Designed miniproteins, single chains, continued (2). Designs and how they scored, part 60

Each design is a single chain, and the fold is of that chain. pLDDT is the mean over its residues in the fold that is shown.

## One batch from the design tools (miniprotein)

Design m6191
Fold by ESMFold2-Fast:
Structure m6191 (fold): chain A 61 residues (1-61)
Amino acid sequence: MLSEEELLATIREEAERLGMSEEETERLVKQYRELLAAGKVEEAERLMLRAYLTAARRRAE
């Protein structure tokens, strides 16, 4: 299992690959961490999925 630091590094790498801005990436990371800290794992996963799909679609257009 990835450490929190490794997981966050992976999220930042993926966001960069999808062309997300640094501001978008840090906002996403903050919201993801907040949801995980609150025990809302399913909501955190949905947040990541929506953000990645939105960024990927924006890049494809």
Scores: mean pLDDT 76

Design m6192
Fold by ESMFold2-Fast:
Structure m6192 (fold): chain A 71 residues (1-71)
Amino acid sequence: SHMAKELKQKMLSLIGEILRLIGEIFDLEMQLKKETDPSQKAQIQAQIAALKAQIKALLDEMKKLSAKLAS
């Protein structure tokens, strides 16, 4: 159906955004491993936590879209 195609495109867009955020977390975790300054470590950890929260919000949006397909 037309609605299923639109939902699929929206799901693919959300998946792409999640993958981008995972890549950013990977880069920050590599930076964290090399960092020796405690203040800079805390700042990087805060950025990682914020990106993880963004992924959680996107996953919640995916669940809402999935529920529409099931109803």
Scores: mean pLDDT 87

Design m6193
Fold by ESMFold2-Fast:
Structure m6193 (fold): chain A 84 residues (1-84)
Amino acid sequence: MDEELKKKAEALKKAIEEKVEEVESVTARVDGDRIVVKARLKDPSADKEEVAEKIKKIAEENGLEVEKVLFPDDDTIIVIAKKK
């Protein structure tokens, strides 16, 4: 397991929990050379695209490049990122 990626995933999870009010729960896991963030919204009527942009900004500030953003459900956002 990449210890640097694991630390970045933990830092990213904490930053999202602290800065993104709309998120009820967030998980960040290392998958190879990527970090997969799964965020659940408190309210499915929230602007998930705006929430995703907040998460992307936090990832970029933590030295990550966002490859994909997915919306599998009305209350779920998945962000896939890798080291720059």
Scores: mean pLDDT 81

Design m6194
Fold by ESMFold2-Fast:
Structure m6194 (fold): chain A 60 residues (1-60)
Amino acid sequence: SEEEIERLKKKLEELRKERELLEIAYAMVKDFDPEFAREIEERIKEVEEEIKRIEEELKS
C-alpha cells in the first residue's frame, strides 16, 4: 500500500542518517579504541543490510 511505502521511505531516511553518524564515530575512534570501532563497524554493516532490504522492497 501507499502507507507502507511511505513508512519504508521514512525508515530508509532514518537508517541513512544513522549510517552517516556511525561513519563519523568510526572515523573518530578507529585509531585508539579498536574494540569500540569493531562494534561500530558491525552496526554499520547491520544498517547497510537493512537499507539494502528496504531499497529492494521499494523497487518491487
Scores: mean pLDDT 86

Design m6195
Fold by ESMFold2-Fast:
Structure m6195 (fold): chain A 69 residues (1-69)
Amino acid sequence: MVVVRELPGDPEEVERGVRELALEAGMDPETAERLGRAAARVVEQNRAAAVRVEADTDTGEVTTTALLP
């Protein structure tokens, strides 16, 4: 099942939100934390207005897309 969530372009909220979704998708805490940090960096570097996160709970894949203003 694919879970889609849109997060505001705040690096701290994106880090938390991506980490939570990765944990929900069955990833271990270390991997979830690493993915959250990576997504936060993408938001910070691109000054994204929002982030779309897609988590596939069957494959454990998490995709993060920066949405520009």
Scores: mean pLDDT 76

Design m6196
Fold by ESMFold2-Fast:
Structure m6196 (fold): chain A 59 residues (1-59)
Amino acid sequence: SMEEKREEALRHAREAVEALKAGDTQAFSDHLRRAGRLAKEAGDPEAIREITRLVSEAL
């Protein structure tokens, strides 16, 4: 479902943030790519904004 894709996108976004804090740039890139793909598939602009917010706050 679209809700399941949204939840999975946000989970990957949070994992990307944790990888970034740990200095794992490869894991950061991989999780962020998956988060973006899932958010686009869900067609949810709120999910895209939330992913952007989470990453921006971690930088």
Scores: mean pLDDT 85

Design m6197
Fold by ESMFold2-Fast:
Structure m6197 (fold): chain A 75 residues (1-75)
Amino acid sequence: MEKGRELLEKGKEAYENGDYETAVKYFEQAVAALPPGSEERAEALRLLSKAYWKLGDFEKAEEYVQQAAADRAAA
């Protein structure tokens, strides 16, 4: 709940370092910790999509792109 922003920032650091597996882990935790409809949660979902693209999981990447759009539309 608290620290959702911290988890998002940790995920971004891992992503920038090319550690996409760690980035996915932090972004998934950030999504769970951040409130639905928040800008930070939508950002975490978009970054999850990018991280899955880097890992070669294109189906999950597309799923999270759509979830990010839906989360923002619901706000």
Scores: mean pLDDT 79

Design m6198
Fold by ESMFold2-Fast:
Structure m6198 (fold): chain A 100 residues (1-100)
Amino acid sequence: MERPTLREYVEEIKKILEENKDKSFEEMVKLAIQKTRELLAKLPEDTSEEEKRAFVLASIDVLEIYAKLLGLDTTPLRKVRDEGETLSPEEILKKMEEVA
């Protein structure tokens, strides 16, 4: 099975957000969550929880960059990212939906 690198994933998320930058930030967050879930489903079954978490946290980092460009408060995303170091990938994604 093809195992995407963290770099390849970050570039894919950036592309999706760039193509949708005319949409609301809430819609951008929902798109990032959807694409992250699709990626996690494609990862090998033996992929560690730590590696899965790294992909989810990287999606937050990309969203924070776009939030800053839009002049939005990044505090909610930063809080989810900080808490996410100890959470499951799905718990992080759920918290991301709550801050959109």
Scores: mean pLDDT 78

Design m6200
Fold by ESMFold2-Fast:
Structure m6200 (fold): chain A 70 residues (1-70)
Amino acid sequence: MKKEQAQKYLELGRRYLAEGNYEKALEYAQKAIKLDPNLASAWALAAQAYAGLGNWEKAQEYALKSVQLG
């Protein structure tokens, strides 16, 4: 159940990212990570959201974590 909820949050975050709503994309990516910390796609989504917000340090950190998990 928690992994299914993490996937739903990932899906929502991806839609917000596509809309350019980086704050909401990051919120849902973080919710997905909290439920499934091994979900590489959620870390990748958070990295893309941080990049959209101009936080390049966090974007790099989260992107590296995504690569290490996937």
Scores: mean pLDDT 87

Design m6201
Fold by ESMFold2-Fast:
Structure m6201 (fold): chain A 57 residues (1-57)
Amino acid sequence: MEEEELKRRIELEKRFNQRMDELAAKGDPEGVYRLLKLRQEMRRRGLSVDEMEAALA
């Protein structure tokens, strides 16, 4: 089924988490908050994994 897309989504989530960790370590809580809001908004809009990856790149 959508196994390939699911794997890409898992990798995307890891990348988001890594960037959040980097921002937290840097002491940028506003950056973490913005990234979390972006991720949630993209999910709410039903954007594709490709679109989410493009926005993160």
Scores: mean pLDDT 72

Design m6202
Fold by ESMFold2-Fast:
Parts: structure tokens; sequence; C-alpha cells
Structure m6202 (fold): chain A 98 residues (1-98)
């Protein structure tokens, strides 16, 4: 729990105000993960990666996955898959998953 809190805090510290807004938007969409909301979240992620780069996209998804873990575990797992595709280490994925 303490390790996860530190990971999320460090990820949040690295986000610009715009990236934080996008994280909030993605979380809001994925709390109710209809196919339309999942597609919209994916578009926001692609735009974020294009505009700010891979490291910002990773930090946004770490924050989003941690926030969704208790609210929508299935959506959280989909975000963890996106983190794996971005090359986030398995140890970090496992820390968020548990």
Amino acid sequence: EEELKKLVEEAEKKLTPRARQIADDIESLLRNDTPENFAAAGILLAALDFEYGKETAKNVLIVVAARLRDKNPQAAEKVLRWLEELGVPEEVIELIRK
C-alpha cells in the first residue's frame, strides 16, 4: 500500500495541469466503461502521447489505473494492459494490480 501511494504521488508530481485534466477525463470515462467511453479514453491517450510523449502517457495511466482499481477493476486491468504496451515494468503493473 505504501509503495503504491509513493508511485502514484511521484506520477502525479510529474504531470502538467493539462495532463492532470486529461487523467481526470480518462478516469471519468472509464468509471463507466461502455465501448464508446473506452474508445474515447483511447483517443485521449493517443492525443496525450502525441502531444506530451510516452513518459507523460505512462504517468497519466499509472494515476488512472490506481484510481480505478477499487471503482472499476475491469477498466483498471485494461489500463494496466496499455501500461504494459508502453513498456512499464511488470513490477509496477503488479504493484497497481494488488
Scores: mean pLDDT 81

Design m6203
Fold by ESMFold2-Fast:
Order: structure tokens, then C-alpha cells, then sequence
Structure m6203 (fold): chain A 83 residues (1-83)
């Protein structure tokens, strides 16, 4: 499953970028990375995509800290796929 592993690596990187952007207050960049991560994650694990959707919803509601928590959890799940 080299394709699945590569997609998980890409998703992990996109989550890292989204989290860093949120911590830096760059919400537009964070949203773009989060959307890209959701697209990639949906090809690997629907549960990861669900976490990204919750993170995006939290961000839309102004709950930056909650969004970071969801993206951290999504990143952790992607890391588990890489093992």
C-alpha cells in the first residue's frame, strides 16, 4: 500500500502546515491547508476527513483553539497510518 502511505504522509504534512498557520494567526492559509488535507485524507481514512471537517467548523465559529485540537488529532491519525 505505497499509495496509501504516500497519501498519509501528504495529509500529515498538510495538517502540520494548517496547525502552524493557525498558531501564527494566518487563518486563510490554515483553511487552504485544511481543505487540501481533507481531500487527501478522504482517500485514506474517512475518520480523518471527519476530524478535519470538525476543525474547519470550529475555525468558522472562531474557535481557533478547538480547530487546532481537531487538526492535531487528524495529524495523529495520519501518523498512525504511517506507523
Amino acid sequence: EEERRRLAEVAKRLFEEAIEALKNGDYDTALRYAIAAAIVASLVDPEIAKLVVKGIQALDEGNVEEAIKYFEEAKKRAEELLR
Scores: mean pLDDT 81

Design m6204
Fold by ESMFold2-Fast:
Structure m6204 (fold): chain A 68 residues (1-68)
Amino acid sequence: SVEEEAEELIKKIEEAVKNKASKEELQKLFKELSDVLERAKAELDGNTYRRVTERAFEVASKAQEYLR
């Protein structure tokens, strides 16, 4: 499901930051997450979409610090 795809990408970004992945790899994962979240907005109910986007925001904030 789109929810599962978003959750898997969130985990991949967290792991990439822990493993000191390249800036290019993190940017690619962010683009993939953005694309999945656009689909999630159309396909998921409002409550599930909100939960997923809140978790995505948390991981994005942490990774943005790393990309500095």
Scores: mean pLDDT 81

Design m6205
Fold by ESMFold2-Fast:
Structure m6205 (fold): chain A 65 residues (1-65)
Amino acid sequence: MISRRAGRAGIEALREAVDLLEKHPEDKEQGEQAIKVANRLIEQTDDPELKAEAEELVKKIREIL
């Protein structure tokens, strides 16, 4: 199980990845990798807030791809 601090840092990194994908939607490989990272974060955290934020970021990435 990851710490809340590590989970929050992961969410911040994912938000940055989403911003980059919005600027470069052709980078599908990077988008797919970000989805894998988000799913791993969801699996490793018990924090419902972090899970919800990661799930919303996955939805946003899928809409861009």
Scores: mean pLDDT 78

Design m6206
Fold by ESMFold2-Fast:
Structure m6206 (fold): chain A 97 residues (1-97)
Amino acid sequence: GEKEELAEKARKYIELAKKYLKKGDYKKALDYLGKALDLADELLRLGAVEEAAEIAREVKELGMEVLNKIEDHNLILEAIGLILRAIGLEIDAELAK
C-alpha cells in the first residue's frame, strides 16, 4: 500500500545517502537524508509510526556521521538542522503511540 511504498522509497534515499557519504559527497548525502526525512514525516501523518521513527533514527545517526566529517560552515548548519528535525520526528512518533 501507500505506507509500504513511501517506506521503501525512504530506505532507497538512505542507501543513496550512505553511498554518497562513502564517496565524500557530503552535500548529496545530506540532500538524500533530507528527502528520506520528508517521507518519514509523511509516514507519521499516515499513522506508520514505527517506520517513521526507524527512518528518523537512521537519518539522525547518518547526519551525525556527516557532521563529524565536514568543516564547511554551511554544511555544518544544514547537518545540525537535519539532526534536530530527525530528533523532533522521533519525539512526535513516540507521542503518537
Scores: mean pLDDT 90

Design m6207
Fold by ESMFold2-Fast:
Structure m6207 (fold): chain A 69 residues (1-69)
Amino acid sequence: DEERKELEEKIKELEKRKKELEEKIEELDEQIAATSDPEERLRLDIERGLLGIELGIINIELENLRKKL
C-alpha cells in the first residue's frame, strides 16, 4: 500500500509537470507565430525544442510507472 501510494504520488507529480510543459509549449507556439524578429524566433524555437524533449522524457517515465500500477 505505501509503495503503491508513493508510485501514485510520483505519477501525479509527473502529470502536473507534463501539463505545465504542454501549456508552456502552447504559449511558445503563440509567441513564435507572433514574432517577426528572426533572432527572437530562433531563441523561441530552441526553447520549444528543449521543452519538447523534456515532455518526451516525462511521457516515457509516466508510461513506465503506470505499467507498475
Scores: mean pLDDT 85

Design m6208
Fold by ESMFold2-Fast:
Structure m6208 (fold): chain A 100 residues (1-100)
Amino acid sequence: MDPLEREAVAAALEAARRLRERGATGVELAWETPDGIAVRGRAERTADGVIRAEGVAVDRRTGRVVRVSLELREGEEGEPRLTGVGPAAELPEPHEREEF
């Protein structure tokens, strides 16, 4: 069983849970395991009432990164829907405009 995937999933679920409990628009969580896995969880509420949550786990020993994302509906005991697992390096670049 992959400990990085487990930690990333746990981070996403915990962030979504805290967002729902607190009625906040955004939540960020971070912790580190005794095994040297750095973990981040983030959840945000969209205008459509959908909660988007992400978990990222980084193994400091190997440099390996796992990212998990899920979407939950507000107002229900939402079942987590895993939407993807992948390296954080696949994030698209922000809008760049050449200005001079």
Scores: mean pLDDT 66

Design m6209
Fold by ESMFold2-Fast:
Structure m6209 (fold): chain A 62 residues (1-62)
Amino acid sequence: ADAALAAAYAAAKRAYALSNGDLEAAMQSGVDAARAAGAVDVSGTVSTRGLSHRITLTAKAA
């Protein structure tokens, strides 16, 4: 769901800032936020290519 996914990315971004760039903590916070918003089938992926980092989150509405 759009609302759950938006909350997930907001939580991931905040966790990334608070953990001095911990991508695992950021991804986990995103997944937890999506689940708290009622999303089903939540998954997260971290991709690193050189100096570029990307977190991809997917979620479905319940």
Scores: mean pLDDT 73

Design m6210
Fold by ESMFold2-Fast:
Structure m6210 (fold): chain A 68 residues (1-68)
Amino acid sequence: SELLERAKELARELGEAVAAGASEEEIDALRDELAAILGELAEVKELTEEDADEIRELIADTYEKLTS
């Protein structure tokens, strides 16, 4: 799914932004964009619990790799 790949890309960008100490406005914009795509995936029944877990893990792993 193109939407799922975009959600994963945004998850990495969000992790990177938080790790870099980006502005609250930048972090909120990325969070809002990710939420919108996840909402769209849920509406079309393409968001599984496994996909949601993977997206959560991508944010955490990206943050950890950049801050460790």
Scores: mean pLDDT 81

Design m6212
Fold by ESMFold2-Fast:
Structure m6212 (fold): chain A 57 residues (1-57)
Amino acid sequence: DEKKKQEILLELHEKIKGGDVETLIEAMKEAIKLGLLDEESIEILNEQIERYKKSLE
């Protein structure tokens, strides 16, 4: 399901650009619940979110 993962990542990137990191985290939790992302991808996304938060400070 590479296309599904790519679509989710694109949506997450758009939410990051909007500056609402909490909405991004909620969307990520939904993707996990639906089984669309593996644990490794989730860890990568968490790292990206943390880097984004720090870059805004």
Scores: mean pLDDT 67

Design m6213
Fold by ESMFold2-Fast:
Structure m6213 (fold): chain A 73 residues (1-73)
Amino acid sequence: VSDEQIKKAVEEAAKTLPEEHKELVLKVAEENKGKSASEVLHNVQQALIDAGAPEEQIGAALRLLLEKLEAAK
């Protein structure tokens, strides 16, 4: 999976989130450019937890992110 594919997967997952959290996950993806998909997924999850996003929203976004990353392989 390329950095571009990871970025697109994060952008798609971010569409399920409020604007505030959407900008946060996009920033995390940019800061984690060149890292593995697993590291990006972990860091996105941690950032959302630290931002106080509801568990249901975190779970939905991470599920979609994982689906998009699998589709990009």
Scores: mean pLDDT 78

Design m6214
Fold by ESMFold2-Fast:
Structure m6214 (fold): chain A 64 residues (1-64)
Amino acid sequence: GRLVAVVGAPNEEAAERGARRARELAGADRVIKLVGASSAETLEFAERLGRETGDLVGAVGDNS
C-alpha cells in the first residue's frame, strides 16, 4: 500500500509547509492539501480515504 498524507491548514502557505514535512519526514507517497479545513475535517477526510482505498493514511494539522 501507499502512504498518503492529508494536510489540513488555514492557508496555502501552511498547507505547503505541512506537505513538505509529510514528504521529507514521513516519506508520504501522495499528499492531499485541504486549505481552510479544520483539524476535525482533516481527520474525517483521512479516515474516510483510508477506509475507501486501503492505503495507510495519516492526517497532518496546523496545530500538530
Scores: mean pLDDT 76

Design m6215
Fold by ESMFold2-Fast:
Formats: sequence, C-alpha cells, structure tokens
Structure m6215 (fold): chain A 69 residues (1-69)
Amino acid sequence: SMMEKIIELLKKLYGEDIDREELEEVLNYIKERSLEILKEKYGEEAEKKLEEVLKEAIKDLEEEIEKKK
C-alpha cells in the first residue's frame, strides 16, 4: 500500500519518536478527505489523481531521507 510506504519512509526520516498509530490515523484521515474532494472535482479520475500525488510524495520523502544520510 502507498500509505504504508509513506508511513515507513516517515518513520525512517523522523525515527521511532513518531507514534505510528497516531500517524496512521492522521494519514488515513487526510487520504479519505482528499479522495472525497477529488471525487467531487474529478469523479472517476479521483483515485488515479490521488495515486499520482501519493507517488510524488513518496519520491519527495525518499529524497529527504537521502539528504539526511
């Protein structure tokens, strides 16, 4: 899952100080809210748009991790 990948990358970036359960709750809320807004604007393309945004976020997080090495 893309959300699981984002959580794993955030954990690597910020370490074990992140409350994983709280982070999962917040990220799921953001995902659901974003999908609702995107469905209103893009209809059937909403899920594809969300996936594209999440892929870009993953790339950005991976780049940030590399900068901290």
Scores: mean pLDDT 74

Design m6216
Fold by ESMFold2-Fast:
Structure m6216 (fold): chain A 68 residues (1-68)
Amino acid sequence: MDLVRLHQLLEERKDADGKISLATAEEILREVGMSESVIEAVLKAIKERHPDGKATITEVLELAVEYS
């Protein structure tokens, strides 16, 4: 997994508060070539921790590594 590219895309697509939405996280994880099962696991974890569907860049990176 290209963590440098993942981090760059998250920084480019974060909102004004520095947060990543579920939809944006799904698009980025798919673009960096993560499997659908890993994408689903990461999105589920974000939704369970943040019912509003907004995560930090650090959290998305940590979850992507954890489920890879």
Scores: mean pLDDT 82

Design m6217
Fold by ESMFold2-Fast:
Structure m6217 (fold): chain A 88 residues (1-88)
Amino acid sequence: GMADRYRAAAELARAAVEKMKQLSPEEAYQVGIEALDAIGRLVDPERAAELRKKFEELYKKDPEKGVQEMIKTLEELAAEFEARAAAA
């Protein structure tokens, strides 16, 4: 059901964030993009695609700051998805 999808998406986002914090900006960027692609397959593919483009633009402008913004966005998404899982 949708609750299970949101829970899986939240867990995926949290795992990606923890991994990204341990990696170089280049490796962290790749993990973040792969996480968004996987999240899009579980919930809200349109929003995931839009965030993917935003992350690509942020990374191209400033890799280190781009990765920091990606981590923040994925943490916020995880919290949102956990709330949606509880409500569904």
Scores: mean pLDDT 88

Design m6218
Fold by ESMFold2-Fast:
Structure m6218 (fold): chain A 66 residues (1-66)
Amino acid sequence: MKYTPEELKKIAEEDRRVAEELKEEAEKLFKEAGDDKKLIQKAAQLYAAAGILEAGAEFELKLAEE
Protein backbone atom coordinates (compact mmCIF):
# COMPACT_ATOMS: atom_id res chain seq x y z
CA MET A 1 0.00 0.00 0.00
CA LYS A 2 1.45 3.33 -1.13
CA TYR A 3 -0.15 6.76 -1.13
CA THR A 4 0.80 9.60 -3.44
CA PRO A 5 1.80 12.92 -1.80
CA GLU A 6 -1.52 14.36 -3.02
CA GLU A 7 -3.49 11.51 -1.39
CA LEU A 8 -1.57 11.92 1.88
CA LYS A 9 -2.36 15.65 1.93
CA LYS A 10 -6.05 14.91 1.31
CA ILE A 11 -6.10 12.33 4.12
CA ALA A 12 -4.32 14.79 6.45
CA GLU A 13 -6.87 17.52 5.66
CA GLU A 14 -9.74 15.09 6.33
CA ASP A 15 -8.19 13.97 9.64
CA ARG A 16 -7.74 17.62 10.68
CA ARG A 17 -11.36 18.38 9.79
CA VAL A 18 -12.61 15.39 11.80
CA ALA A 19 -10.33 16.35 14.71
CA GLU A 20 -11.75 19.89 14.71
CA GLU A 21 -15.31 18.51 14.69
CA LEU A 22 -14.50 16.20 17.62
CA LYS A 23 -13.00 19.12 19.59
CA GLU A 24 -16.14 21.22 18.98
CA GLU A 25 -18.37 18.35 20.14
CA ALA A 26 -16.16 17.82 23.21
CA GLU A 27 -16.36 21.53 24.10
CA LYS A 28 -20.15 21.45 23.70
CA LEU A 29 -20.40 18.39 25.96
CA PHE A 30 -18.16 20.01 28.60
CA LYS A 31 -20.40 23.10 28.63
CA GLU A 32 -23.57 20.98 28.90
CA ALA A 33 -22.19 18.36 31.32
CA GLY A 34 -22.03 20.41 34.51
CA ASP A 35 -21.38 17.71 37.12
CA ASP A 36 -22.42 14.76 34.90
CA LYS A 37 -19.40 12.46 35.11
CA LYS A 38 -20.47 10.34 32.12
CA LEU A 39 -20.72 13.37 29.83
CA ILE A 40 -17.39 14.72 31.13
CA GLN A 41 -15.78 11.33 30.41
CA LYS A 42 -17.25 11.25 26.89
CA ALA A 43 -16.00 14.79 26.21
CA ALA A 44 -12.51 13.82 27.44
CA GLN A 45 -12.52 10.78 25.13
CA LEU A 46 -13.47 12.98 22.15
CA TYR A 47 -10.62 15.38 22.99
CA ALA A 48 -8.17 12.46 23.16
CA ALA A 49 -9.40 11.11 19.80
CA ALA A 50 -9.02 14.59 18.25
CA GLY A 51 -5.44 14.80 19.51
CA ILE A 52 -4.60 11.43 17.95
CA LEU A 53 -6.08 12.52 14.60
CA GLU A 54 -4.12 15.81 14.70
CA ALA A 55 -0.88 13.90 15.34
CA GLY A 56 -1.75 11.51 12.50
CA ALA A 57 -2.42 14.41 10.13
CA GLU A 58 0.97 15.99 10.98
CA PHE A 59 2.70 12.65 10.32
CA GLU A 60 0.83 12.23 7.01
CA LEU A 61 1.92 15.71 5.87
CA LYS A 62 5.55 14.88 6.69
CA LEU A 63 5.29 11.64 4.67
CA ALA A 64 3.86 13.62 1.72
CA GLU A 65 7.06 15.74 1.65
CA GLU A 66 9.42 12.74 1.92
Scores: mean pLDDT 80

Design m6219
Fold by ESMFold2-Fast:
Structure m6219 (fold): chain A 60 residues (1-60)
Amino acid sequence: SPVRAVAIRDYTATSPDEISIKKGDILEVLEDLGGDWVLAEVVSTGKKGLVPGKYLRVLP
């Protein structure tokens, strides 16, 4: 099953491979790439890219 997470703080993308997220955004975690980076999709916008895993809380 897809793993869902909530953004616990805002993050602004610093490279083209990253996405910006807002606190409270719901994301699907697509792949854990190691090094505290995950490939994720923001459910409301469909934007896909890298975000720091530490900015996410996994949902039950």
Scores: mean pLDDT 83

Design m6220
Fold by ESMFold2-Fast:
Order: C-alpha cells, then structure tokens, then sequence
Structure m6220 (fold): chain A 92 residues (1-92)
C-alpha cells in the first residue's frame, strides 16, 4: 500500500519534471523550434499539470492518499508527454 511518504516523493518528482518541461518550452520558443499554435497547446498542458499537482497536494493534506495519487500520476503523464515532445525538438 502507498505510504504518505511515497505519495509526497511522487508529487515532488512531478514538480521537478514540470519545472524541466517549462524550462525546455522557453528554450524551444527562444530557438524558434515550435509554432505559436504548438506553444499555446503546450502551455495549456503544462498549466493543467500544475493544477493537478496542486490538487494532489490538497488531497494529500486531507489524507485522501488514493485520490491524491491519481492526480499526481495524471500530472506526471502530461508533464512527461510535453517533456518528451520538447526533447525531440531540442535534440535537433
């Protein structure tokens, strides 16, 4: 069963991944590697991931560990998808 400690570490991992993706997005913008449309779509996804992380933290504080874990996993998925997309753009 997931401990509160394991959940906190998952939330922290999600925040680190999100910060990296936000940095990569700014770098891709500066280098002109993404369109204005792609920029808006990626910014919207990162904003949703951040909202999910904040919801996960709130649920964890309430002792709702299972619900908090679901939100943290959804945030990780979104941040990972954006990070992988940007890594491919920046690897050129």
Amino acid sequence: MMSKRELVLKIVAAEILLIGAEFDLELAKEKGLISEEEKKELEAKLKEARKLIEEAKRLADQGKLEEANEKAEEALKIASEVSNYLAKKLGF
Scores: mean pLDDT 85

Design m6221
Fold by ESMFold2-Fast:
Formats: sequence, structure tokens, C-alpha cells
Structure m6221 (fold): chain A 100 residues (1-100)
Amino acid sequence: MPSLKELVDEIERLLEELEAGKISPEEALERLLELGKLILERLKDEEDYVKLATITISLSGLLFSVRAYGRSKDPALRERYLEDARNEIELLREVLEEVE
């Protein structure tokens, strides 16, 4: 089973593939949902409700940004959504480093 670090690294690679046009936004959303479920499953017994809430909010923000990217025809808005997604990945990485 992948580590939490490996799951976040996979999310980062997925975003890079999306930006490079190697995968569709629909494929990226499917894979993000699977990776997010795996992260939340690893945190099933987490007692720090603030950390759990932050992780859940960041995962939701990632899904929203990728969906908005796929639905937008404006190149400037698409770049903004990719930047928002990168910021959510950074927050996830920081919070998950504090979790066993």
C-alpha cells in the first residue's frame, strides 16, 4: 500500500500530466477521486479533527480546481485553477507530514 507521501507525489504527477495535455480533465478527476479516497482511508483513525478538516478541505479544493479547469475555455482562468490546485497540493503535503 502506498505511503501518504507517495499518494501526494501521485497527485502532483497527475496535475503535471493534466497541464501537459497527456490526460483529459475527466481522467484526472477520476484518478484524483481514487487517490483522495486512499488518503482518507489511511486517516480513518485520525483524532486531530483540525488536521482531518484541513486535509478534507484541500482534497475538495483540488477536485473543484481540476473540474473548473476542464470546464473553462479561458486560458487565463485555466492557469489560475492549475495554480489553485498546486497550492492545495502544497497544503496537503505540509499537513500530511505531521501525520504518521
Scores: mean pLDDT 83

Design m6222
Fold by ESMFold2-Fast:
Structure m6222 (fold): chain A 55 residues (1-55)
Amino acid sequence: SSEIQQVQEQLIRVARELQRLQEEYDATGDPAVARRVEELSRRLRELVEELQRLE
């Protein structure tokens, strides 16, 4: 369905951004980057739960 596709596209984008931020945090140790990692990790979990609900 279009809803499943939209959630999958968001999940892919968030996962890629999260991976980049994790790499940046490993390089810098910046607390602001750590906070963004936590925020996106939470968003990723929400999208996974939404995808599971739609399936």
Scores: mean pLDDT 85

Design m6223
Fold by ESMFold2-Fast:
Structure m6223 (fold): chain A 91 residues (1-91)
Amino acid sequence: MTAEDYFEKGKEYRKQGKYEKAVEYFKKALKLDPDYYKSWMYLGLAEGELGRYEEAVEYFEKALEILERQNADDIDISLARMGLSVSKIAL
């Protein structure tokens, strides 16, 4: 299993509303590749869906750190910033 394989399984569980299972698989992806920013973003989304807004903030901040360090697409940076903002408002 690659980081991408675990990430795709996490996305599938999230689509099914199985947010805790999605979190498990996104964490498995990050154990293999801690710089896989998509898993940090989706961890933030899934934690927010579970009402765990402090964790959501942490994970969106981590995604932003990686995205900015890698000079990633402005769209991905904007999405991570939006997730961070929404999670902070929900606190």
Scores: mean pLDDT 84

Design m6224
Fold by ESMFold2-Fast:
Structure m6224 (fold): chain A 80 residues (1-80)
Amino acid sequence: SMEDEFKARLEQTAGAVADQLTYLKAEGIKEATITIIYPDGDVVTITIKDGKIVEVKVEGKWTEEQKKELEEALKKVAEA
């Protein structure tokens, strides 16, 4: 289902972002842009300043509600 597909995408994206944030923190990198491009054309862009997520942009096939849910989930990953 689209809901199961969205859940898988959210989990994949959150994991990838968590790994990248861990790397950036270990290297002392305070400013970065992370772009994740999926084979189906979905794009997630995350802007980091002062070691914090300041912007999340989600583009692709998802509903506006799903895009907002993904943005909120990614912001929470950075607060941990």
Scores: mean pLDDT 82

Design m6225
Fold by ESMFold2-Fast:
Structure m6225 (fold): chain A 78 residues (1-78)
Amino acid sequence: SEHLKALEEAKEEMRRLTEEAKEEEDIEKLEEIEEKLKEIPKKLEEQNLLGDSPEGEEFYKELEKALKEVREKIEELK
């Protein structure tokens, strides 16, 4: 329960950042959003919530997708 809550909060943070990126036109600000996305797993890793679990694997897949969406936005603006 606590583990699932922490993962859902992290997923919500990822969704919020990707939505922010959709409205952003400044490449530097989009790069800041990308760095924030990279920091999300750090808190979960410190709590051992991302180790050898299927939920951890799904979280990393969602993070990769979010990073790809932000990076594609950056490329579209170049």
Scores: mean pLDDT 77

Design m6226
Fold by ESMFold2-Fast:
Structure m6226 (fold): chain A 55 residues (1-55)
Amino acid sequence: MLDPEILEVEVEIALKLMELSIAKLINAPQEELDELEEEIRRLEERLAELEAQAA
């Protein structure tokens, strides 16, 4: 069974990716795009750590 924390992080990544897509469509400032990309990267790193611990 998947760790519920892993699932939660995956959902957060999906939501941030959707937010990034919307921001690009509305031509949001570059600093907002950079912040969203950094947040996604941090969540991906956390997901990798949780997956390593679950193995």
Scores: mean pLDDT 81

Design m6227
Fold by ESMFold2-Fast:
Structure m6227 (fold): chain A 106 residues (1-106)
Amino acid sequence: EEKTKKVIELLDKGIELAQEALEKVRNATSEEEARDILKEFVKGLEKIAEEIAKYNPYVASQVKDIIDELKKLIDEGASKEEMERFLEAVIENFKQLKKDVEEFSK
């Protein structure tokens, strides 16, 4: 369905942003640079979550939970390694959400 296709497209965009953020964090020369990368990633995810909410409020809620965890990580002054591990987990979480959406929509 059209709504399902839009959600999948937005989740794919989220995965791409997470992969870009992970690469940038891995190449960051300071903890501050890594946190700034994460802050920009959060802004990108907030826009994606807002768009997903138009089609699937449940999936949007799952993305918002990820955003809240990212904000907590930034506020707590997470290490570069912790930021990398979290971004890897975000990518896997988005892939799982995409799979669930695909399986439950036929």
Scores: mean pLDDT 85

